# Designs tried in a protein design run: designed miniproteins, single chains. Part 39

Each design is a single chain, and the fold is of that chain. pLDDT is the mean over its residues in the fold that is shown.

## One batch from the design tools (miniprotein)

Design m1331
Fold by ESMFold2-Fast:
Structure m1331 (fold): chain A 106 residues (1-106)
Amino acid sequence: SELEKAKEEAIKVMNEFNKADSEFTRAASRAINALRELGTPEEAERFEQWYREKQEEMRKLSKKGDEYLKAGTVEDAKKAIDYYSKATQLAEEGKREAERLLERVR
């Protein structure tokens, strides 16, 4: 029951990360498209490179979360929560940066 509760909590945090990741991806796509429409391809390329680097960091954290969640102990489920939470923070920060850039160009 302790393990079931810890896994349910980890799955909830994983779902929060998936939502934040989707929102970041949509915001980044809008920002990149806006830069290209304005005829600033070099700025679009720089932002796209930054976005790819953030996605790589988030993917590494999410993968660690998945590995711990699969390990099947309460302690590992709590570590999964920590990794998914860190990935969520990166996604939320990335979304804010993308929205700030989009606001600047519109």
Scores: mean pLDDT 88

Design m1332
Fold by ESMFold2-Fast:
Structure m1332 (fold): chain A 79 residues (1-79)
Amino acid sequence: SAALAEAEALLRQLEALIDELEAMEAPTDAQLKAIMDRILAVARRLAETMRRLSPADQAAVLRRLEALEARLLAVLARK
């Protein structure tokens, strides 16, 4: 479905932003805020897209999102 394709694209965008954050050496507070604002914007759009998915697709996307959240927290803990 179009909604599932959109959710998958947004998940790829989140992964790319986390990759970008992980690649940063000694980021400033301003740089951290800027990338976190971008991550939050994509996450909000994904949450809206998820409302249009079947329960099974919502569950699958949520599991992937939880894995990305765990990765984001681990990356932030290393900064």
Scores: mean pLDDT 88

Design m1333
Fold by ESMFold2-Fast:
Structure m1333 (fold): chain A 63 residues (1-63)
Amino acid sequence: SVSKLANFYEQLISSSRHPFSQAELVKAAVKFGFSQETAQNAIKQLLDQKKLVQTPDGKYGLA
């Protein structure tokens, strides 16, 4: 579940033209059928794996 959402986030951010806020990623997760907790865990997993970085304005982009 968390890994599936993490893969979705990588694809979403990779195909976008800008980084996403935590609120935007949580909204996308809920729309995709995941909980807010699963969304937070997926973001943490990607940060721990250094696949995601937090931008100076507090958003998340690919590393």
Scores: mean pLDDT 82

Design m1334
Fold by ESMFold2-Fast:
Structure m1334 (fold): chain A 87 residues (1-87)
Amino acid sequence: TSSDTSSLTLEDVSEEEVNELLRKIGAEIKEEIAKLGEAGDVLGYFELLKKALEEAGIEVKFSTTGPSAADAPNMTLSLEITIRGPP
């Protein structure tokens, strides 16, 4: 299975294309999370994703909502992406 996200260039990417990228990344993350089933592995995946996006010039923040992952069978992860212009 191939994704077309790699064909996009940040310098000429529209907001709609960024939103599509986020939706695709979110879907892939959810699928991997379902396979892993552990918070530690999920955080590792998000950390790798963050580094990849930061290399592309996108700043990423992660947050968890709801009860503690240790107390809940499921937890909600939130991903915020900020695109910064030149300095």
Scores: mean pLDDT 53

Design m1335
Fold by ESMFold2-Fast:
Structure m1335 (fold): chain A 61 residues (1-61)
Amino acid sequence: SDEEEYQKALERLRAVFAEHGGDRDALLAEMRRIVQEFMDQGKEDLARRVAEEGRRLLAAA
């Protein structure tokens, strides 16, 4: 489901953020990869939601 795909994307995004000690560049690169993957699949709403969450994490870093 779209919600399951979104939750997996968020887990991936959070894992990269934690793994790289809050490195903004690493988070931004992973966010861009996930957004592009969803856009390539025509899942624009999922891409937008991931970008929104990625920006929230960047603001907290």
Scores: mean pLDDT 82

Design m1336
Fold by ESMFold2-Fast:
Structure m1336 (fold): chain A 94 residues (1-94)
Amino acid sequence: SSSWGEDIREFVARAQELLDKSRALLEEAKKTYPSFANSSDATEFQAQLEQLAKEFQDLLTNPRPPSAYEELLARLEALLATIEAKVKEYKAKE
């Protein structure tokens, strides 16, 4: 029905929002905290973000069950939360 098409549009909008927010936060953190910019944390978050961006593009090209979209959104939300928490640690200690 129309609800699945609506859900996919909402998924696309939300995934793009989370990717853009994570990307912006990571770049801002690298500019604000030089110790973070040169850390393995920054490198690992960049790699995870690039992987999730590729998985997002794959889901746009290749139809998957609803659980695949839900899992990607959960992973994007978890990554953003992890970046936010780690940036707060660098702000507090460095």
Scores: mean pLDDT 83

Design m1337
Fold by ESMFold2-Fast:
Structure m1337 (fold): chain A 111 residues (1-111)
Amino acid sequence: SEKEKQLEMEIYVGMALIYRGVMRLLGRFDAELAIRALDMLEEAAKYLKDKEIRKVVIEGIERAKEIIRRNPDLPLETALQAIDAVLEALKTKDVEEAKKLIEEALEALER
């Protein structure tokens, strides 16, 4: 059902927001929490109808997780900015906007 797919996507987004919120509450970057948030957003992305947007977002999230694994001492705001850019990419219906938002997420992690 389309409604069931939407609900599953919203549950994964909600879980990502919980991990994001825990990092905010701690007031510091935590690589495990950031990766868990991105894992939830990757699961949400699997419910995207547009194959090209789905590919862009999933591949972008995998790259973001790899950058975090190599750089476990990132600034908190950098990780939050990357997660927020991925959240916006999940909402778009435009492939070029999705690419731009994923690029913004990756650039935030490399600052």
Scores: mean pLDDT 89

Design m1338
Fold by ESMFold2-Fast:
Structure m1338 (fold): chain A 64 residues (1-64)
Amino acid sequence: MLEKLLELEKEAEKNKDFKTLMEVGVLQLALAVRDVMSKKSFDEEEDARLQELIEKRLKEIEEK
């Protein structure tokens, strides 16, 4: 997941695609929130839901 976001970030920076760059930034923030949540308060269902939302959004960016 993270490697794919980094690749999209580099491609967006190279192409000056600020919209995609911003969307990638939001997904990176979502991953950071997930990491903090799993360390402080583990809720398997909430973690799974957050992961699903991140994956869905990443797929939407790739398909555009």
Scores: mean pLDDT 72

Design m1339
Fold by ESMFold2-Fast:
Structure m1339 (fold): chain A 82 residues (1-82)
Amino acid sequence: AREEVRKASILYTAGRLALVGAEVEKQLGLPSAPEAAQTAIDLFEEAKREVERAYQLGGITPEEKERILAELDEDIARAKAL
């Protein structure tokens, strides 16, 4: 349960780093920017799956789950806007 929360945190951190990289690539006009943005989206989607698993295992409350998923959905929307 706590290990699944840790996995979600690692994936979320990796996704945020990938999102920053995609924003930098877009600012520089690099043709790889859409692929970098997709990497961030894929990492956030995997983090959402680990959050759902942590909830199913009783590692987080319903309120914590809703808050974390909302934060992930916001970051996914930011990546899709790139």
Scores: mean pLDDT 85

Design m1340
Fold by ESMFold2-Fast:
Structure m1340 (fold): chain A 65 residues (1-65)
Amino acid sequence: MEEEEAEKLIKKTLENLGAEVKSLKFEDKKIVIEIPEETFENALALGFIRMLAWVYGFEVEEHVV
């Protein structure tokens, strides 16, 4: 339940912020995210993801490609 809720909130927020994400994966207690470049929108989205991960007890793994 928490994973599905976090996934929905993250996806909706990424869409609303206009962030560019190459991939977003949800594993057991881990969120893996790949971004093509560190832009302001992507940095804001990452900050939001980190906050949600902390709230829901997920680990965040970030890759810039």
Scores: mean pLDDT 73

Design m1341
Fold by ESMFold2-Fast:
Structure m1341 (fold): chain A 60 residues (1-60)
Amino acid sequence: STSDIQSVQRQLQLLQGRVTDAIRRSADSNGDSSALNTTRTMQDQLDRVQRDLRDLLRQS
């Protein structure tokens, strides 16, 4: 249902904030290219999930 999708969307926004903070802290402590690659991969995955959620909302 639309209500369930909106609930997931809200939790995803909270998780995105926490992931961003964790990545920034990791980048500060590691300072290597592996941390940068991990950051880019996570951001790409989060972007894809957001697109999928928008598509689901369109079909409500």
Scores: mean pLDDT 69

Design m1342
Fold by ESMFold2-Fast:
Structure m1342 (fold): chain A 80 residues (1-80)
Amino acid sequence: AAEAERVASLTPLGETVTVVVETTKESATITVRDAAGNVLDERTVPLEPVVGANNEPSKAVITVENTADGPRITSQTIET
């Protein structure tokens, strides 16, 4: 995915970043932070509302390590 490649480019080899995806019924906000908590990137993507779906806000926290073989997800937590 293009975002995974971009996150890898912001992270020195062997280092990790935390990616937080916060979803509402209308949008998803993606925030990338380094190990010190500094915001490296933030973007909001519009979402089409889905009638009949659960529209409760959700939050996913993903830790990505930039390895010599490419980006690797080391942990994933979903909060609702």
Scores: mean pLDDT 66

Design m1343
Fold by ESMFold2-Fast:
Structure m1343 (fold): chain A 85 residues (1-85)
Amino acid sequence: MARFEEWRALIEQIDAAIKELAKEKGLSKEELYKVRARINTILQRAYAGRLSYSELIAQLEAEKEKHPEFKEFFDKAIQLVREAQ
């Protein structure tokens, strides 16, 4: 199914972008683990729940408001989801 391949590619792209952004900002391995876990959990749940990219963006925006310390990482994930639309 095209959806599995598209979402897998997007999830891998977002994870790679988060790792690069964390490296640029000098995040610790523990902080990187925490931000990756939060974003990847949302992405996997959205995929399993058959959400649209627009619905995924809404969930990422909601989680960003709960975790302002990770704002830039959520902003990067949202940007990549918007580009995939």
Scores: mean pLDDT 84

Design m1344
Fold by ESMFold2-Fast:
Structure m1344 (fold): chain A 107 residues (1-107)
Amino acid sequence: TLDDLERSMNPIVRLGAVGVLSDEEMRKLIKEEENLEKKVKQGDKKAAEELIKMYEEILRKAEEVGDEYGQAILLERIGELYKKLGKEDEAEEYYRKAEEIYKKLGL
């Protein structure tokens, strides 16, 4: 399904698929991501900062297992959050890192 395809592109689900996260850990992280994302959409800057920290932890795990596609998605998401915080220079750096990985992957 479209939802299955979207889930397979989610970096948290990808880490679960390679056994780095248990099913319970994966579900908890997805729920936390969803809750923080909703707050970020409402303009909660603290939620944006917390979501960045969460994505940085997930990024470290993606790097450890060599999930380059998952790394690129996480870098792009961190960039979007820095942009929402008005930190354009940090956002640009994360977008550049994501673009370099996408280029390497032929995407």
Scores: mean pLDDT 83

Design m1345
Fold by ESMFold2-Fast:
Structure m1345 (fold): chain A 95 residues (1-95)
Amino acid sequence: LSEEVRQALRSFAGVDSEEDIPKVVDAFLTVLETSDPEVVAASFRARAAEILALLPEEQRPEFEALVDALIAAILARDREAIRKELTRLMRFLLS
């Protein structure tokens, strides 16, 4: 569980193209089907903090807002919102 989440989150920083986004999103949603949303949210917060440390200061507020939106979607177990917010976050990391 936590290892699959770590691999999916590691892929966010290593996503090379928009074509990879749907595959990573689907993998993340699959992990969520068998996972406690609070555990997933906590793991994601920890990994997001690591990524935040690597970002330029001017990009940090937008990244934090995207992370907060995704965490809210995870805790609500809203698959549609998770797909939307995760796609936004990954596109941000590709820019």
Scores: mean pLDDT 74

Design m1346
Fold by ESMFold2-Fast:
Structure m1346 (fold): chain A 60 residues (1-60)
Amino acid sequence: GEREARGAREAAKAGPSAAATAGWHAGLGNDNPELGREAARAGVAGDSEAAAELATRAAK
């Protein structure tokens, strides 16, 4: 939802590790676990922008 998407964007500002964690939780909390996994992988790889984008999509 909107709250999870907002949290993912804020986490991305804190860095890739925070973005990865937020993306994983957003995916699990919604019906999009694969998008959550992709967000987590992007965050671990250091791509906080991609992680935030995927986490936002997972949170919808």
Scores: mean pLDDT 66

Design m1347
Fold by ESMFold2-Fast:
Structure m1347 (fold): chain A 68 residues (1-68)
Amino acid sequence: GAAAYAAAQAALARAEAALADGDVPTARSHLEKGQLYAAGALARGDTAGAEAAARRIRELSVQLEKAE
């Protein structure tokens, strides 16, 4: 359900905020947490929100690459 990806989306939002502040290590840590939460939800068979989480993870990965 939507709740399964809520933790992932919250972690990804923290990654975006840290990246905006120039804190690349903190942004990377939150991105890794977001990836783990999303993977855990998908492994449990919850596919609602999987595409949205994957897209946001991809976008953040690109932004982190540019910041490094």
Scores: mean pLDDT 81

Design m1348
Fold by ESMFold2-Fast:
Structure m1348 (fold): chain A 113 residues (1-113)
Amino acid sequence: MEKIEVKTREEVRELPSGFYEAIATAEPVEVKEGEKLIVKGTVTSDDGKILFAGAKIENLDTGEVVYGEGRYYDSKTATEIAEAPPGLYRATAFGRAEGAKVSAKVEVYKEKL
């Protein structure tokens, strides 16, 4: 499994009633035949209660969306992993917390088949 160095952007927003939302988006990544895309989304909050975390892969050619499975949660961190076959993709990590700011990080990997 090889980490792809891709530019990412995080946006954090305060919602009504003390909720916070974070979205981290990677620039589009091409995955060639004989490769698999793996996306790891990590959501953290120092003092908030994490309500959900997700990783999402969008196929930019077909519009198909794959969501992360195999959730891992602790008191301050939630991690989701999503996988996709060859194609052109946009990877996104997203999460929401109650009571304090949340941060999202998206990491993109290739695996040779």
Scores: mean pLDDT 76

Design m1349
Fold by ESMFold2-Fast:
Structure m1349 (fold): chain A 60 residues (1-60)
Amino acid sequence: SIEEIQAEIDKKLEELRKTYEEMVAAVKAGDKERFDELWKKYSEIAKEITALEKQLLALE
């Protein structure tokens, strides 16, 4: 349902926000390996959000 997809998007957006905060912390710590890992995670979450938004559009 539209409501279920919206709820999943909201959860993914919160994960994206937290991942971004961790990325900022990694930059401040000079931890390049952790930043690279978090960048991959951030990119995957963003891709998942885009896929969910496309699913939502298809239901409208």
Scores: mean pLDDT 87

Design m1350
Fold by ESMFold2-Fast:
Structure m1350 (fold): chain A 55 residues (1-55)
Amino acid sequence: SGAKIAELEKKIQEIIEQLKKLRNQPKTPQNEAEIEKLTYELGRLQAELQRLKKA
């Protein structure tokens, strides 16, 4: 379980860093679409992490 939690935390951190970089770039439709995709993926991974920590 610890290994899966560590992997999820790493993926979450990578997405957060990508979002920070994208938010510092000009707001183009392409960048906005990428932010939406990463935000959705982040939410899913955070939900999975919370489930694993509770179990």
Scores: mean pLDDT 84

Design m1351
Fold by ESMFold2-Fast:
Structure m1351 (fold): chain A 87 residues (1-87)
Amino acid sequence: SKELEIYKENIIYLLKQIAERLKDKHPEVAKAMEEAIKNVDDYLLVSEALNKAYEFAVKEGDEELRRLVLKAHYFYSIALYLKEKEK
């Protein structure tokens, strides 16, 4: 659906923001985010990358990064729900 495509575009945008924010602070997690962007339909890969970014955000006290990750998880959950509804 067009709605699913819009959520997917928003997820990719958020993943790019997270990757850019982590580029200097945690290059390994930034690379995981870039891999997730290339494989956005791989739910396990995207979820693992977001969880690593979340753990780093909590450890560093980066509230902005934490919010970006939670927003990406939320949009991803909506995308999964929409995909399940399509038969």
Scores: mean pLDDT 85

Design m1352
Fold by ESMFold2-Fast:
Structure m1352 (fold): chain A 60 residues (1-60)
Amino acid sequence: SMREALLEEARRLAREAGLPGVPPQFSDGEGRVRPLDEAQLRALIEGLRTHIALERERAA
């Protein structure tokens, strides 16, 4: 499914970003774990790509 493909991409990017324990889920205000929807996964992917690009710029 599209969500599964986005989840896999987010996990790959999180690993490349060196982020420990970035789950495909978030904790709400009550401490309950909820799955990320497609829009949230796309936003996470964009954020991770931006982070990786900035870290590469700092390493240059």
Scores: mean pLDDT 71

Design m1353
Fold by ESMFold2-Fast:
Structure m1353 (fold): chain A 84 residues (1-84)
Amino acid sequence: SEELEKEVARAIAIMGLVLLSKYSPNEKARKLFEEAADALARGDYETASKKVQEALEVLKQDPNASEEDIRLAELVKKTVEELL
């Protein structure tokens, strides 16, 4: 059951990162979320976490990013960090 729970959490995290890579308002943040999704898919959790953190910092500095955009990115970041 623990193995299934971890696989489900990983799938949800990858899906969230893929969605953020397509729909986030900042182009640099989208690229970083794409790199994070790729890292997570290959099992590189440390790189995925670092890329998500960098993407979130980019979003926080973008005046076109809404509070909702930042909250969604924080939610996905938390999911990725729980896989570490």
Scores: mean pLDDT 84

Design m1354
Fold by ESMFold2-Fast:
Structure m1354 (fold): chain A 72 residues (1-72)
Amino acid sequence: SKEEIEERARELMKRAQETIARLEAQGTPEGMRFALELGSLLTHLQIFLLLEDYEGVEKVMERIEELLEEVE
């Protein structure tokens, strides 16, 4: 359902924001690159959520999850 997609998106945004904060705090060049990439993806996720473009939301969530796995 749309509500389920929106809830998954909200949880993923929280995880990504926590990861960005951690990476920024550690201050490595590699960490800052990941933080910038995650921030860009979060902006796209927010736009698709605003537009109710759930295909776009799912696609961006996949990319965020992939990047989070790489940085973990």
Scores: mean pLDDT 87

Design m1355
Fold by ESMFold2-Fast:
Structure m1355 (fold): chain A 94 residues (1-94)
Amino acid sequence: MEEARKYLEEAEKALKEGDVDTAINLARKSFDLADEAARNATTPEEKQEAADILERTAKVFGEAADKSTDPEKARELAILSVAAYLHAVAARIE
């Protein structure tokens, strides 16, 4: 969880600084780690932390999609954003 959160914070910082490609790469790493942590989570607290990271990762993908000038890349990022939100909802339910 700590590693996923660190990648997320670095992704959010890169996005604010206009480094969209770095933000996408870091957000993908955060998503993979948080999704794995959510699947292995045994307590409500662990599930909530994973859900928080996944939801924030979804926002990074969404903002990156909005900033992308390539329609295909923007579409892929928008799909990743939706997928991350769905994974966040799933993590909170069970």
Scores: mean pLDDT 83

Design m1356
Fold by ESMFold2-Fast:
Structure m1356 (fold): chain A 68 residues (1-68)
Amino acid sequence: MPLSEREVEVAMLQIQVAVYRTAILVHGKAATQEDIDRLRAIAERARALGDEELAARAAALAAEAEAS
């Protein structure tokens, strides 16, 4: 069963959030403004795609990175 275009995009966004989360929270990477802006863009795109949980996760990670 092939994934829909929407499902593929959501999966790619999930991978991107997981990579950023691991770099920032596990490896202690200092987030750049570009990283924060990208996470916020991912959150907005996830909301547009109807994945509110992924959107909330990306937005929370961006807020944590900005607060650091």
Scores: mean pLDDT 80

Design m1357
Fold by ESMFold2-Fast:
Structure m1357 (fold): chain A 70 residues (1-70)
Amino acid sequence: EEAERLLRETLEAAKKGDVDKVNEIAQRAEDLGLTLAASAARGAANLVKQGKYDEAVKFIEGALAELRAA
């Protein structure tokens, strides 16, 4: 459940507007080959940079739901 753990960490960082932390998590996911978690974290980082924190949170929640449905 490494992908789920990383997405949960991304959710917490996005709620705080911590784009650097979100990008750090995305890099860790990429290094582990967790493509879904990596792309979700990168997308969330872009939304956080735009000040769209609620959209970033929703985006990560969608990725978590997709992962859990698999």
Scores: mean pLDDT 81

Design m1358
Fold by ESMFold2-Fast:
Structure m1358 (fold): chain A 81 residues (1-81)
Amino acid sequence: ISKEEQREIENRLIEILQMWYNGEPREKVLARFTEMLNSLSKEQQQYLLKKLKEAYEVSEDPRVKELLGELIGLIEERLAE
């Protein structure tokens, strides 16, 4: 995917993570993320998965890891065809 597409995906992910950080309900955060996945191609979803796994590895907060793990799982289910 293009560098512009990568930037757009990262910006959308940051918005969703900020919603969670600002105290939005988990269900709303997951619904927003699911809408994002529905708008992305398989190649864009693979890129997003890579970025989420990178974030998971560097995160020290167990709550952040739990959320990232759920988001990773949602993408992996979709990429499993």
Scores: mean pLDDT 83

Design m1359
Fold by ESMFold2-Fast:
Structure m1359 (fold): chain A 96 residues (1-96)
Amino acid sequence: TKVTVVVSGSNGELVVNVYVDGVPVASLVVKPGEEGKLVVEGEGPIAGVVVEVKGSTLPGKTATVTVSHPNAPPLSVEVYVDENGLAERKVVELEL
């Protein structure tokens, strides 16, 4: 089983945490202006994947988080930035 997480569009630093069936499996720091990509590989069925995104970016900007798995359609979520340049904490849940 392979889960791919892509984070793009941020003008600030984001921290991405990935959980599989409630267990933390990976973490990634995405630098401003860069695309972050994380691949989690494992054996057996996965019931759910949770991707938590937090950090900072410039006011009025949105970062996009995309989660892909072979057995589900890709899910994309936008992370909005508040007036203080802080990204809203977002959780992306993929059920399989």
Scores: mean pLDDT 64

Design m1360
Fold by ESMFold2-Fast:
Structure m1360 (fold): chain A 76 residues (1-76)
Amino acid sequence: SYEKQAEQHLKLAKEHAEKLKKSTKEEALKYGGEAGGHVLLALALSKYLSPDKQKEVEEEAERILKETADALEKLW
């Protein structure tokens, strides 16, 4: 289902954001890019979900993107 696929992409995005927090500057673009890419896929899939579920995906995506941005800023 699109719901399970969106949830799986958010899970993978979160895992890559966690790796980013522990990474070197050289690895940061890889883990940050992977986190961002999975967020983008989850948001694209959310368009096919109910309004309530779409909102949940959007809120979690925003949270992961903020964590990813903060982790990148701390490395530079």
Scores: mean pLDDT 86

Design m1361
Fold by ESMFold2-Fast:
Structure m1361 (fold): chain A 79 residues (1-79)
Amino acid sequence: SLVQALRDAREVARMEGRQLIEQSPPEVRPEVQRLVEESLELFDEGIRRSEEGDNEGAIELGEEGSRLMERAREVAEAG
């Protein structure tokens, strides 16, 4: 189900985000943390929208969450 897929994606993002923050240089760590936290908030909103029957909104929010996680990886690698 979409709800389960978003919950699974959120859990992966949480675990990866924690690792990215731990491995980030101190100079970029606050930005990596901000991006990870915003990503998780988008996944949480996506899960809520999916539970309310807004599957299109849920997918868009999940895609934005994934995009922010990609950005967090880029920032962590560039630092």
Scores: mean pLDDT 89

Design m1362
Fold by ESMFold2-Fast:
Structure m1362 (fold): chain A 77 residues (1-77)
Amino acid sequence: MSKVERVMEVARELSKEEDPSRWTVRGLAERAGLSVATFSRLFTQYVGVSPSVWLEARAIEKEKGREAALEFIEKVK
């Protein structure tokens, strides 16, 4: 499995998680079998936002809804 495939698999798993606030960037990198630096770079390159931004957006979506999460992403890009 490529490094990108590992990153995307972790992102897919996290998308199914009900409590994204339980995750850290380090924990996601460990799940992907990558360093935090490599994971963050590939995640940002292929997802379009950093893992930290993505995790915060998922937490906002759960608490305040999808529109608030999208506004947060647009603000921090």
Scores: mean pLDDT 74

Design m1363
Fold by ESMFold2-Fast:
Structure m1363 (fold): chain A 80 residues (1-80)
Amino acid sequence: DLEVLLKIREEVLRALAAMGLSEEAAETVYNIALLEVLYGKKYSDEELEALAREAGISVAALRRGIEAAKAIIEEALKEL
């Protein structure tokens, strides 16, 4: 359901913005978390380092953001 996915995206991006992430960083975190939860994608430490640099944040901030985003996505999917 596209509408549910759009609502989840808005909720994740809002939470990440509250954590101090830019729009670009929040989009990166959301995409990583979504692929991990829905498709079982696994990111290497090197991939996360590269993504953090591209987003202009620390890898620690990226990891915290991914954890928060995954929690929101997983909770929302229970309602489906």
Scores: mean pLDDT 84

Design m1364
Fold by ESMFold2-Fast:
Structure m1364 (fold): chain A 94 residues (1-94)
Amino acid sequence: MSMEERLELATKIAQEVVSKFNKENPDVTLSVEVRETEQGLEVTVTDEKTGSSVTLLLGRDGRVLSASVNAKTDEDEILLNQVGGEIARRVREA
């Protein structure tokens, strides 16, 4: 799979996961951005209500190279870890 195909697939998966979590959690408003970097793909999910975010760096092989969470609440930390984990899992399985 090319990097362009990986970017498109990761973006689609990330958007689907974020859409699902927004539907299941009406008290949050999650947004997602996927970018190509020299190391692979960077996925950032932000809770627009709190400013909490999770950033995943996915390698060119789909492995998680790094994950960072900046959570303003304990509830956001749990939610963003779940969202990030689900995105990473689905991208790796695709």
Scores: mean pLDDT 83

Design m1365
Fold by ESMFold2-Fast:
Parts: structure tokens; sequence; C-alpha cells
Structure m1365 (fold): chain A 60 residues (1-60)
């Protein structure tokens, strides 16, 4: 799988394990995970916001 797909699955599994979005279904959480993964891969490390801030942006 591509790096984006691998990172998306890792973030999806993390969000599911931590139950931070309990009212959302798997498809919705995977879409959020994909947005987070894309942000992490397309943003330089020095400009990358915290994981919390990326998640809050993805939820909008």
Amino acid sequence: SSELERLTERIFNMLRTLKVLPDLDDEQIREIARKVAEKMLTTPDEELPSLRDILLEALK
C-alpha cells in the first residue's frame, strides 16, 4: 500500500482504539483519518501542527 494508505489505517486504528469519536461509524472515522494522514504527509515537519490540531481541523 502507499504511505498514505498505511498512515490512514494506523490513524484509523488509533482513533478506534481510543474511542475519541464513538458516535461516528467506521467509514466516517476512516475519512477523518485520511484527512489527517494527507495533512501529515503534505506538510513539512517544521510547519506541522500538533496531532490534536490536525484532528480538530479534520472534524470541521
Scores: mean pLDDT 74

Design m1366
Fold by ESMFold2-Fast:
Structure m1366 (fold): chain A 55 residues (1-55)
Amino acid sequence: SDALLRELAREYGISVEELRGAIRAAGISGTALRVAAHDLGISVEQLRRAYRRLS
């Protein structure tokens, strides 16, 4: 859902586009998830939670 994506991006202090990229990375591998979380300055747990809610 676009509304949930926008809300999570706002909560994490990142752009919607950055969160979309990170969600795609999270779907590839655990390593890609870790790298995406680090690059965006969010926790691995935050990105895993977003992936579960948006997938």
Scores: mean pLDDT 83

